# Designed miniproteins, single chains, continued (4), part 55

Each design is a single chain, and the fold is of that chain. pLDDT is the mean over its residues in the fold that is shown.

## One batch from the design tools (miniprotein)

Design m13884
Fold by ESMFold2-Fast:
Structure m13884 (fold): chain A 99 residues (1-99)
Amino acid sequence: SFDDMVEYLKKLLIEKGVDEELAEREARTIAYLLEQIKKAKDPKLKELYIKALLSNIDEISEKLGIDPITYLEALLEAAKKNGLKDLEKAIEEKIKELS
């Protein structure tokens, strides 16, 4: 369920060093975008949701108090758990760009 995904992402972010209140808020945003990516049948719409999820990584990671690479690694774990291959590839490419 959506709530199960939020709880999973919240725990994952906390394990990466994010504050619990910030982890809850960001987990809900990520869960929503993951659900949209999973349900999108139009490749262009899927790409837009992936771009939305991967936008403002520096600003989001700074707000969460973790490194951008650590944040992207958390997103990669979530993408793999959900079988979202296009998102996995996009995250791996973004990690290489920032490394």
Scores: mean pLDDT 88

Design m13885
Fold by ESMFold2-Fast:
Structure m13885 (fold): chain A 102 residues (1-102)
Amino acid sequence: SATVITIESDRKDSSLTLSDKLTLTAEQDGKVLGTASWENGKLTSSKGEGALEVSVSVDAAGNVVFKLRVEDAAGRVYTLTLVRDPATKELSGVEARVEALP
């Protein structure tokens, strides 16, 4: 089964801003591997059965870049990169990778 990363916002439209509440949850087989929340410019995270690491940055073009790293109990690492376009205010890029730990 695959690791599922769910992105939720407290906004009722499709746009995201740096002041929005954003929740990231990583799950596998119904088990929570970790969660992260962005709210009022603050990032908080917690781990479940795995580990979730998240970083947030703004690139030179003003895109908001979220990089997420999730480790499951089998030592598999899932990396997801999301990019928010400042012109459209939408998530414009998603890249997912799966790697086994040595």
Scores: mean pLDDT 57

Design m13886
Fold by ESMFold2-Fast:
Structure m13886 (fold): chain A 80 residues (1-80)
Amino acid sequence: LSPAEQEALLAQVRALSEEGTRESALEMLRLSDQLYDAGVYDESAPTVIYGKKMGLSIKSAFAAHGAGLALRSVALEIER
């Protein structure tokens, strides 16, 4: 990802995070996989935070997270 694309993605991811819907959570997970592979780890972006700070897989850990990660937990439930 280029720096310009990263800035655009950060704005989009933050908007999705604020919605708190299952659809937005699913989109964040989709971006997370691509951003994680690309090596983009922004602490403000929820999609990349799990890959760096939590060190946990979406399937194995998001459901166990606390209220602070409700959006990611919802996305995990969608997978199930």
Scores: mean pLDDT 51

Design m13887
Fold by ESMFold2-Fast:
Parts: sequence; structure tokens; C-alpha cells
Structure m13887 (fold): chain A 91 residues (1-91)
Amino acid sequence: MSMVDLVEIILSKGVDPSEIDLKALAKKLLGIPPGDYEAYKKLLKGRDELAKQVDEALRYLGEHWPTTLEELLKMPGIDESMAEEILKNVL
């Protein structure tokens, strides 16, 4: 699962606000800070639509990002197997 897929799930289902350090997460996963649209575009090989989605999604996730298995399982439509895959590949 990609960061965009996780973000789409969060945006479609909603979650309680989280006190996650989104900048640290984005730096770890993408190597770039949230809000750096040009870096997202470069990383995603000039895919403007995907870069915009990532930027908007990371902005939204500043207060709603799940960082633990328990928080991911609170999201509608995420089962334990999917949550473990997300944690290993995204978080």
C-alpha cells in the first residue's frame, strides 16, 4: 500500500485528531517535509495529480495520522492484516 492509498482511506472515512509529528513521518517515508510540492513532484516523477494529492493529504493528516496498530484499527474499513501492512510499508 502506498502513502496515497492510506491517505485516501483516511480522507474517505475520517479519524479522530492525532498528535503525530507529520513532518518527521514524511521525512522518514518520502525523505521530504510536508508542503514541499516540488519535492513530491520530483519523487513521483512529474505526476502532478499524484503530487497534489500527496501534498493535500499530508496537510490533512497533520491532526489525524494514525501511528499505532490500535489507531489504524479505529479507521473504518481497515482490518488487522491491512493495518500491519500499512505500519510496515508506510509508517
Scores: mean pLDDT 50

Design m13888
Fold by ESMFold2-Fast:
Structure m13888 (fold): chain A 74 residues (1-74)
Amino acid sequence: SSAELAELEERLRALIREMLDAYEARDWDALVAKIEEIVALVRELARRFGISEEEAARRASALHDEVVDERQAA
């Protein structure tokens, strides 16, 4: 299941990058769509790994912080 976790984590990172790009571009329709995709993936993560949605959201928040840090370094 480490491979499955890594796949979901990579998908979540990609969606977070796209969400931040949409926000910076002021593309509100794209922003809302990406937020909805992130929420759906967080719920999928919780379901597949038997963790709470709160724990899955905390993991997504940590990935968001990593993406923001990577963008700040670029």
Scores: mean pLDDT 85

Design m13889
Fold by ESMFold2-Fast:
Structure m13889 (fold): chain A 63 residues (1-63)
Amino acid sequence: EKEKLKNAAKGYENQIKAAREEGDRTIALVADDPEGAERVRAVYDQTIKNLEEKAQKYKKEAE
């Protein structure tokens, strides 16, 4: 059971990395629209925060 929780945490860590990379790329694509760029940052920041909280929760449960 703990190994499944550790694997879930690693899955969320991979999703965080992918979200950071995709966020940076998407912000670059809308560089001409400051409001759009800020909206994209807010969405990815919230997504990353949620993924980080889930990763920490699963790590704690795996302990």
Scores: mean pLDDT 80

Design m13890
Fold by ESMFold2-Fast:
Structure m13890 (fold): chain A 69 residues (1-69)
Amino acid sequence: SAAARGARTAALAARGGARAAEKDGSVEGYQWNLEAARAAERAAEAGGDGATASAAVQPYGKQSKQLSG
């Protein structure tokens, strides 16, 4: 359950990153974030790297303006 929650949060964050990258005109950034989200979901299902998935996409929020909430 905790691993699934982490993976879902990571996928949501990666999706946000993909949207921002699309606005920026970064096709590669979009593709990378999409792949990361899919990898996170797969890892959680297979019992892989939930922690790695969460850590990988978590810093994205700090790239933007001050995020709170």
Scores: mean pLDDT 59

Design m13891
Fold by ESMFold2-Fast:
Structure m13891 (fold): chain A 86 residues (1-86)
Amino acid sequence: DEARGLSAEEIRAELDAVIASLGLTREQYREALVAQARQAKANPALTSQADLEQVKADLRQTIEILREQRDEEGAELAEALLEALE
């Protein structure tokens, strides 16, 4: 199913690999993502309103999936990103 995507464990493994490749801590990566989301929202030349609404919809779906999988850390990150885009 398209809505299922990767498991929470697979998402975490991919995220850890990306963070390691960037030389960042998990906290620094989270802060960087939130800052990027705020910047994208503030710059309409780079991010259309339609794209922003789609990303927000995807984040809401992701939060639901992560809550079902009991991934509290992932759900908190997704909620922080959604708040940054609102």
Scores: mean pLDDT 69

Design m13892
Fold by ESMFold2-Fast:
Structure m13892 (fold): chain A 80 residues (1-80)
Amino acid sequence: MVTVHVELSDGSQITLEVDLDTTLKEIAKKVLEKLGIDINVEDIKLISLSTKEEIDLNTTVKELKEKIGADVIKLRLEKK
């Protein structure tokens, strides 16, 4: 499992443990559900805090981990 930290625009943070084959879209859905936020996943974007770049929601945790070279993935969830 991989530890993923997701920060919201208000500074709130959620930590998830996910499988390598989990997509960023699934992570975004879990964060929105856990926080009770009524926004469609299609209307949000995820930004890598390591690269400060928007990441495609179809990217897997494995692909992102290999790209950034880190054991912990740090993301920011923003509204489009």
Scores: mean pLDDT 80

Design m13893
Fold by ESMFold2-Fast:
Structure m13893 (fold): chain A 88 residues (1-88)
Amino acid sequence: SMSEVEKAIKEFAEKNGLDDEFVSLLLELYEALKEKDFERLVEIVQKILSKYDPIVLLQFLDYLYEKGLIDEEQVELAKKAMSKAVAE
């Protein structure tokens, strides 16, 4: 059976018409958030932002937070990684 996180990511992707590559990147993003690996987070966010809309990434973070799958510290870490990714 799929994990609760994998189900949530797939439901978000289905609702927003996201491709399999984005789903894979979102799963990698979640793992990096869980491990608090800031360097890995920046790399994954850079890959996401090179091809996908940053608004979709923000909506994904809100979605995981509302489902209780990430905490406020993880949301702030992801936002910090997004800021770093945009700054190159």
Scores: mean pLDDT 83

Design m13894
Fold by ESMFold2-Fast:
Structure m13894 (fold): chain A 68 residues (1-68)
Amino acid sequence: SMEQLEAFRAYAETLSADQVAQWLAYLRRELAEVEAGKAPLSPEQRAAARETLRRFIAILEEVLRRKE
C-alpha cells in the first residue's frame, strides 16, 4: 500500500548512507534471484515480488541520492 511505501521511505531516511547502500545491494540481489527463478514462486507470486522489490529499490535509490 502507499502507507507501507511511505513508512519504508521514512525508516530508510533514518539510516546512514552506508546502511542504505547495503540494504539496496541486498534488495538488488533478492530481485536478481526472483527473476532467475531460484525461489519456487508461481508466475503471479514472481510478478508481485518483482514489483514490490522494484518499488523498494527505487525508494532506496532516491534516499541514497539525497544523502550524497
Scores: mean pLDDT 84

Design m13895
Fold by ESMFold2-Fast:
Formats: sequence, C-alpha cells, structure tokens
Structure m13895 (fold): chain A 114 residues (1-114)
Amino acid sequence: MSEEQLERFRELAEMLGLSKELTEKILEALRNRDAEFFRNYMKERILEALENKDLRKLHQLTLAIVVVLSVLRGENPSVEELMKEADKLEEKLLSAKDKEKAVDEILEPIVELI
C-alpha cells in the first residue's frame, strides 16, 4: 500500500463525512497490510449496525468499504458514484437472509487486495 493511496483514502473519508475513529482504524489496517484486522473490524461493526437497525452507521460502513475498494484498485470515482455503490451494498445487506454471509461476500474483494 503506497502512502499516496493512504492519503487518498483519508481525503475521501473526510470529504464523505466518515467518522475519525472509523477512518483511523481502516488506515491502521491498510498501513499494516492486516487484512484479517480489517475483515474482523468491519464485519463486527456492520453486523452490530444491522442488528440495531442503525442505518446511519450502516451507510458510513458501506461507504467506507466502497472508498477502500476504489483506492486499492487505483480508481478515481466521483462522490456520486461512491454513494451509489454504497447504497447498493446497503440494500444487499438489508435484504439478505444470511447477514453474516452477505458481510463476508462484500468484504472478500477488499481482503484479497490488502
């Protein structure tokens, strides 16, 4: 992971209003190339948000996932494209019968790139 990619993530996270705590935990995982920490941290928070029906928290988490994936792929999507993709992930998670499996499926592409 390059310092340029880490900086790009920080800039997008601030622009999109992601919490400082979430942003710093993701940066820690990415800087350390700790795919397992990223997976476990995100999975736990997403499952908690789904259980508590915290749609605001769920939106922040899905948005963070989309941003991380775009940065890891070297893509430069618009804010509108990032929000649209986050909305798709949120809908997939909310409609899934097996929430844990759905979370694993959305995190797998990121974990493979870390």
Scores: mean pLDDT 85

Design m13896
Fold by ESMFold2-Fast:
Structure m13896 (fold): chain A 77 residues (1-77)
Amino acid sequence: SEKARELLAKAREALAAGDGGLALGYVARALEYLSEEAQEAATEAAREAMLAAGGESSPEGLLAAARAGLEAAEKAL
């Protein structure tokens, strides 16, 4: 869980910098240290947010996905 917290903190920094792709990468790495339930919840939240915000090819979609995934992963800590 400590490693997950570290990676999620880096994801938050990437989001603050406007880098949705980097933030999603950190969220995905953090999920490897969490339960399968947390991984599924965060993946689903990210997918829904991405689709609502313009899809995976849009910067807005990537930022929305990273934010939703980060929020769901943090709830599992």
Scores: mean pLDDT 84

Design m13897
Fold by ESMFold2-Fast:
Structure m13897 (fold): chain A 99 residues (1-99)
Amino acid sequence: MAEELRKKAEELLKEAEELLEKGDIKGALEKLQEVTRIAFKLIDLGDYEGAEELLKRLDELIERIEKLMKEQGATLEQEILLGVVQLQIAVAKLVLSKK
């Protein structure tokens, strides 16, 4: 189960990177939301190492999205989605810090 979740997260991260190369900020953020859900599932399964690795990669992609949004401009929907993903990442890190 954990290995399958890690593999699915890798696929979603690759899709998010491809969407960012195309300038599809919304599509990339939606993929990162799915990765964040997988990180929570990994925490629930006790795969803290897998969750930490995903959260680190999420942080890297969020920095790229923030830069792209600043360069291209951002819609209100994109800003809300970014805020939601950032909050989900922060909550996952908080849960991990208690383990």
Scores: mean pLDDT 86

Design m13898
Fold by ESMFold2-Fast:
Structure m13898 (fold): chain A 107 residues (1-107)
Amino acid sequence: SEAKEKIEKVLKEFIEKLKANPDLSFEEFFKLLKETMEKILKILEESKAPIETIKKVIEKYKELISKLEDIYEEAKKNKIPREELFKKLLEEVEKFGKEILKIIEES
């Protein structure tokens, strides 16, 4: 679908931006994630995606935020190196991207 292709591009650009800026603060990381999610939701709304599809995508986003916060707090507590923390955050974002693309494809 056209919506899937647009969202795939948005996710790819976000991941490439993260990889280019591994020294991003956690606050900057979440800001970029929020802006990326706002773009995804706009594409879904403009494509007239089913309400259930939008709801599932939002639910996956909330799960991602909770998981990223847990990873960050654990990293702070255990003094995990920045590179290792960034790798864990990036892996979760990549998993999220695959999951929402599947939801959109199946709708």
Scores: mean pLDDT 87

Design m13899
Fold by ESMFold2-Fast:
Structure m13899 (fold): chain A 74 residues (1-74)
Amino acid sequence: MFEVTLESLKRLVDEGRLTPDLKKIAELAEKEGISAFEAIDKYAREKYPGDPVKAAALSVAYQIEIVGLLLDVE
């Protein structure tokens, strides 16, 4: 139920808790003015343009990682 916003991504960048890939996703979202979810999907598709299954798996993995960092409960 938690929506990953550009502001929440910027906070994770400031805290130095993002992996290099997630930092690039946050930068992409800010540069393009798109949602965090759209930036994740775009980045995953650009990383695996010929493999939609790998792109989808990578997108889901990044979503789980970002939500986990924002919750900071585990």
Scores: mean pLDDT 71

Design m13900
Fold by ESMFold2-Fast:
Structure m13900 (fold): chain A 86 residues (1-86)
Amino acid sequence: SAAMTLRVHAFVSEGTKEEADNIAKALEALAKKEGRLGVAATKETAEEAIERAVRLARETGARPEFEASNEEAKEIAEEARRRYEA
């Protein structure tokens, strides 16, 4: 049988923390239906985004795939992967 996969897509928003939180909640609601998770972060909220991504990946019990939408998100995705594997 194929392993269950949960795609975690990190991206950086230039908006406020509130905008990033609203986007993250909308993506979490969508992802629960489609088996994908999106994590939104601003430059100032990157640490919170990493913690959220790791927590959601562990809570789902499925294999996470950490992806980045842009250059700034690459560091967030890589750090989330590192913490998940620790």
Scores: mean pLDDT 61

Design m13901
Fold by ESMFold2-Fast:
Structure m13901 (fold): chain A 73 residues (1-73)
Amino acid sequence: SPPAPLPPEEMEELVERFRRRVEEALEQGLSEESAIGLAAEELLREGVPPETVSEIVKRVAGAPGATFTAPEA
């Protein structure tokens, strides 16, 4: 079975920390992709599981996959 999700309280705290870090990086002139990457790396360094980090990224930035199609011309 997949690992159980964190309690809502802890998840909300991590989401808030992630969002603040992304906003700070954007204020410093980083791209959205770079800001998200830095915030995710910081959570991983703090010992947050990769699955939890992925869930946080999806909640703050949306899905990492985009409905992107190259133009036909």
Scores: mean pLDDT 71

Design m13902
Fold by ESMFold2-Fast:
Structure m13902 (fold): chain A 83 residues (1-83)
Amino acid sequence: DLTKKALELMKKAAEYAQKKDFEKAIELLEEAARLAKEAGDKDLLQRVADAAEELAEMAKLHGDEESAKRAKELAEEIKKWLE
């Protein structure tokens, strides 16, 4: 089940973000977004976009500009998919 796998990846992303491993957190959100898109789950895609925006803010506050930019780009990409 793609939706179940995407939710598991989002949970792991939150765990890595809590550890300040923003690079791993964004990698997991990128995979979750791909699975949510393949599943056609618009609600889940919105949740991944929201998580990516939160991750971008956290990474920026901790000086990880690369992860912040990557997370922001993911959120913007998902927004285009939701159009």
Scores: mean pLDDT 88

Design m13903
Fold by ESMFold2-Fast:
Structure m13903 (fold): chain A 85 residues (1-85)
Amino acid sequence: MYKLTVKLKVPSIEKAIEFAVEARKELSKIEGVLEINASYDAEKKILTIEIIAENLEAAEKALEKIKELAKKYGIEVLSVEIEEL
């Protein structure tokens, strides 16, 4: 299993909710995505998306989908981490 953590710079809670809802819908379609968690720090304006994936391929597909959505919404990706569990 793999943990993917993506941090995104999101200017408002409204945009964070919009992005997280869309990300959850799209990521849930990826085979091998087991868990999706999102949290927003309003003070720092950072949205953190954490994904538990069955294998590395699923984690990499999830990352590419998040990058695609970030580009679509004009959201900056601050950091990406993939960890083997």
Scores: mean pLDDT 89

Design m13904
Fold by ESMFold2-Fast:
Structure m13904 (fold): chain A 98 residues (1-98)
Amino acid sequence: MEEIRRLAERARRLFEEIAERIRKEIEELEKTDPELAKEKEKELEEAREAFEREVERLVRERDLESLRELEQLAENQLELLKYLEENPEEVAKRIAAA
């Protein structure tokens, strides 16, 4: 099914953009806490493996609905990361509220 492959490809592309932004955050974290940065890098790689397994499963099962949900979730997460990157004051507000 053409649509399933298209959704899977778009979901993978969105995940890669998310991973790139998280990697930049990990690089900054390495300056203050290199052990935590190493742990976060492992978490990112584990998340990539889990994401790829899920995408492959949904493609095999032809689960178009769940692939659309995964794509939407990835798109929403990317928009949130972009917003936080462009608005560092919002990050500061969240930390102050914690």
Scores: mean pLDDT 77

Design m13905
Fold by ESMFold2-Fast:
Structure m13905 (fold): chain A 90 residues (1-90)
Amino acid sequence: HMPTTIPPSLSPQRQQLYQQFDTDFSTLSDQLSQTMIQNNMSNDQRTQNTQQMTSIYNHTRNTFTTSTIDQSQQTRQQSIDNMNQIIDRT
């Protein structure tokens, strides 16, 4: 099971990183949902796009535990760019 909560024992800097990325994902997921509705996408297409975006989110979030703050911020930005590409192609 993927953890969906921010671990309370993390440093304030790491908690901030998780909070920022969770906010990024929330915003981008909302944008994706709105774009899919506007483009009248099928349920299958919506499911595929949502699963791909969620996979990027989960993969990136998991790296935050093993990476430095600076590396995690770079990975966060790359993930945002990848998520925006999904929205742009939608």
Scores: mean pLDDT 82

Design m13906
Fold by ESMFold2-Fast:
Formats: structure tokens, C-alpha cells, sequence
Structure m13906 (fold): chain A 75 residues (1-75)
């Protein structure tokens, strides 16, 4: 688990959209792990880049995960 979250933090710093999407999908079956992943994106991605990252990722996620990510990143 911590390995996936560490990889997600690295992908977030690089703005590696395909890797972020893959890791979020991997975390989706575990609601607690998904919540931690979304918080890592919020704390790792600079505020000025959050909207652009959200727009890049949202088409690749389920509507429920996309809505949750928007709430965490854009709040």
C-alpha cells in the first residue's frame, strides 16, 4: 500500500497523468487507500497546477472518483 502511495506522490510531482490514472484505479477498490491517495495529490500538487491536473485526469476516471477528486483538489 505505502509503495503505491509513494509512486503516486512521484507521479504527481512529475504531472504524469497516465501513471496517476493507473494508480487511482488500483486504489479505487479500497476506499481508505483511495482517500489517502487523493490527499497525497492535494498536498503534492502546487495550487496553481491543480485545475490543469483535474482537467487532464477527469475523463479517465469513474464519475464518482472524479467528483471526489474535484472536491479534494479544488476545495
Amino acid sequence: MSELLAELARAARALDVPTIVRLLRELEPDPQALEQGLLILRTTVPAEQRAALWEAIRPHLSPAVAARLARVLLA
Scores: mean pLDDT 81

Design m13907
Fold by ESMFold2-Fast:
Structure m13907 (fold): chain A 68 residues (1-68)
Amino acid sequence: SMEEATRLGRERLRELLLAAGASAEQADEAVRLLAQGRHAAAMEVLGLSEEELEALDREAVAYVLANM
């Protein structure tokens, strides 16, 4: 389902953020902000550029498509 795909994508994005050096608190806050459409705030929390965050999101989406 779209809800399950969204959840899997967010879980994978969180894993990728942790692998990139974010703390658990930063990763959790950023995922919540992104869920609210607050991309600029998520970038500030993570210290990432738009391009860096977009690349991680694309990787998370690719993971969902490969596993759904």
Scores: mean pLDDT 83

Design m13908
Fold by ESMFold2-Fast:
Structure m13908 (fold): chain A 85 residues (1-85)
Amino acid sequence: SAEVLQEIAQLFRQLIELLKNGASDQQIAQAQEQVFLKIQDLVNKHPEITPVVQSLLALFRESLSAGKSLIESLQLVVEELERLA
C-alpha cells in the first residue's frame, strides 16, 4: 500500500539525515542494519510490496556500482518510493 511505501521512504530519509549530520561509520552501519530489519518486518506484514522492495534494492546496488555516493543512492531510493506511493 501507499502508506507502507511512505513508511519505508521515511526510514531512508532518517538514514540520510544521520549521514548528513556526520555520524561515525559504526553508527551508520548500525542504523543501516536497523532500517533493513524494519523493512524486513514490513515485507513480512505486507508481502505484496516484495517486488517493489527487490526493485529498490537493485536500484540502490546499481547506483553504488556506478560510483554514486551512499547519500545520492539513498536519495534515488526515496524518490522512487515517493513516485510509487
Scores: mean pLDDT 84

Design m13909
Fold by ESMFold2-Fast:
Structure m13909 (fold): chain A 96 residues (1-96)
Amino acid sequence: HMTLEEAVKRAIEHAQRALEAAKAGDYPAMVEHALEAVRDAVTAGQEALRRGDEEKYKLFMEAARHFTRAQEAAEAGDYDAAVKHLKEAIELMKKA
């Protein structure tokens, strides 16, 4: 069972790996790490909701939407948009 704190840490770590993959031109790895970050952000959101923290739930679900947009942009070859969405999602995860 992943704690809220572990889920947040993993989402940020996966998003950072996606950014590193982008810098290396490894776009398949970028997509995979962004998808992992979506799963971790959703897990964090569900755990926040289970704790009754609706404000953190909203932040984590907004981060999950940005990670999803990053994955979709990377799959479409729009790597600049993907990087922007990854960075926006990381800031939301850190703000929570």
Scores: mean pLDDT 89

Design m13910
Fold by ESMFold2-Fast:
Structure m13910 (fold): chain A 100 residues (1-100)
Amino acid sequence: MPPLSPEEEALRREIELEVALEMFEENKVPQDLIDEFLARVEAGEDVGRAVLWALARLVQRGHLSHEEAAELLVRMSRRIAERIEEATGRKVPLAKGVVL
């Protein structure tokens, strides 16, 4: 895959963050985990990496099974793809888990 432009990377990052927050709210993720997730992203952590951290904590706390966490990650990836396609008017294969 060709490298993303800085503008496309920034847009993707913004969409990833927006979708993660929306889906955490929809899945009743505790506010303390959302606050720590946001702190990690603001500290420069990759949004996808911060999402994996948050999902691992949800599994450790017994809020999600490993299978439910994996399904949530897949649904999040699909929603990110849809939002990027809507924002750019182009199909984005990046949402299939191929990351540059």
Scores: mean pLDDT 76

Design m13911
Fold by ESMFold2-Fast:
Structure m13911 (fold): chain A 89 residues (1-89)
Amino acid sequence: SKEEQKKLLEEFKKKAEEKVKEVEKKFGKEAGEKLKKVVEYLVKYLEKLIENNAPLEEFEKVIKEGEKGIEELIKKLEEGEEIEVAELK
């Protein structure tokens, strides 16, 4: 349902915002800004899935993949690598 998808999107946004703040504190403003752009692309994609009436299972899969992608980017920063921002649309 759209209500369930919206709740999942709001939960994803809150978690992602916390991760952006953690990255800004630990790795600086540029790293936080790059992660924020990745999050913005993911949010726009998730919003399109809601608009296009995507099945809940597909929506949940995209959220899980997005959360994993964010964790992988944070691990790269911890290893001293850069975040590469790509258009994910």
Scores: mean pLDDT 81

Design m13912
Fold by ESMFold2-Fast:
Structure m13912 (fold): chain A 73 residues (1-73)
Amino acid sequence: MSAKSPVERARELREKALEYIKNGDLEKAQEVIDELRRIYLELKSKPFLTLDEIYALREVEAALRELGVEIPE
């Protein structure tokens, strides 16, 4: 069904970015990395996070670090 949880979405984006990098598709990898950055900034801007959103934030942070991307402040 349509809506994935924030943590599932973050995990899926991490896997897609790694797959694109492995395949040498750096343009698509960058697009996925930009989406991870967007999710990070959106979650970081919220005054209150649910437990699922906290897990999603940690997943996105881990993904960005593993991809060698500077984490936005």
Scores: mean pLDDT 77

Design m13913
Fold by ESMFold2-Fast:
Structure m13913 (fold): chain A 90 residues (1-90)
Amino acid sequence: MDEVVKQLLEIAKRAIREYPNDPQKVAMEVALETDKLLQENIDQLSLEEKLEFARIVVAMVKTIEEGVKAGLSADEIIEKVEATAEKLLS
């Protein structure tokens, strides 16, 4: 679980840096990579872990959308997304 969330975090950070002015493109890239990551780990995750992973994904996407709305820089959004992931893994 923790490794899957860390991989998701790296995907989100990459997407934010690649598309700093396009929050919809960032959300789309995160969604596509999340689906791929889930498929690669489907046999390793319980139903409870899959549900928790989905909640983490939603929280990260919401953090990105709120950061863009607030006019935050890519680096500031990344910092908030990292903080969100760390809290949910703890």
Scores: mean pLDDT 76

Design m13914
Fold by ESMFold2-Fast:
Structure m13914 (fold): chain A 110 residues (1-110)
Amino acid sequence: SLKIPDSLPESEKKLLEAFNNIGYDPEKKQFVKKKDAKVTKEMLEKLGIPEEYYDELLGRKVEEVFTLPPYLSLEARRAVSLALSQLDFTDVKNAKSVEEAVEALIKALN
C-alpha cells in the first residue's frame, strides 16, 4: 500500500492523494475518478511519456508511479516528472478537500 511521507508539504500530499483517485478511460479518452487504477498504454500516450519507458510503467498502480518510487529507473522517473511538469496543478494544490483536488486534477489532465 502507498505511504505518503509525513515530511512532504501539504500541497504535495494533496496532489498524491488526488492521484490515488484517478484512472484513464480509453473509450472516453479522458481521465476519470477511479480507485486502484493501473497504468495503461493510453494513459502514457495521453501524458506524452516516451514509449521506451512503457515496459517499466505499464500495469503498475497509478499512485505508485506518480510517487516516483526507487524501483523505477532514474530515466523513467525523470520522464514521468517531465510529463507532469507540463501540467498546471495550481488548482489541485489549492483545493480545500480531497474531492475538489480530484476534480481539479481530472480537469488539469484532460
Scores: mean pLDDT 75

Design m13915
Fold by ESMFold2-Fast:
Structure m13915 (fold): chain A 84 residues (1-84)
Amino acid sequence: GVPGFAQLPDGNTYPGIGEPENPGAGTSGALTYSASMAGGTAQTVSDGNVAISGANINGKKYRVTAVATDETGANAQLVSAEQL
């Protein structure tokens, strides 16, 4: 996979929080969080990994996805915030 990116239900890959330039977002241990079209709260992950809360970032609505890796581990969790 590509660390720092997430594929949303529309099949597209979105850079955002967790972009490749932010290595912390590419670590394992993230939690799966479904995207919210109207609003959302990402679960807080441990070990300094990314966390997103709320659907309105800087007054804009966002679709947010955070995905946990499996046990064999791509050693990557993906966090993406797409402006609606």
Scores: mean pLDDT 38

Design m13916
Fold by ESMFold2-Fast:
Structure m13916 (fold): chain A 60 residues (1-60)
Amino acid sequence: SREEALQKAAEIVRKAEKMLDEGKSPEEVRREVDKETAGLPPEIQALVRRAVDELIERKK
């Protein structure tokens, strides 16, 4: 369902933030996000990528 996809999206974003906090590179974080979102609808994949890019930009 859309609700389940959004819940999974939120979990992926939280994981990405933890990876950035642990000192993982933006490239490594983006690779993990792409892997984790592969099974989600394209619109949800785009939402997660946008959120992760915003997190990366805040860390610069």
Scores: mean pLDDT 83

Design m13917
Fold by ESMFold2-Fast:
Structure m13917 (fold): chain A 77 residues (1-77)
Amino acid sequence: AVFDKAIAAYQQNGINAAIAYLNRTYSFRVTQQDVQDAIAQYQAGRVTADQITQRFIDRSIAVADPATLARIAARIA
């Protein structure tokens, strides 16, 4: 899943690597706070990786062009 790879980037290279992975690969435009909150909730078992990924899609949808939205959907589906 998308967020599982973000967790791997976080564990290997810290929070900035996770932010860069999500923003550069998927154009989610997440902040450090968004990623920290997502990691904390995921590690606590409160949310799944897919639920976090959907939240990031929802955040990006208002600002993404149709081609970017289609690319995000194709990579997550």
Scores: mean pLDDT 74

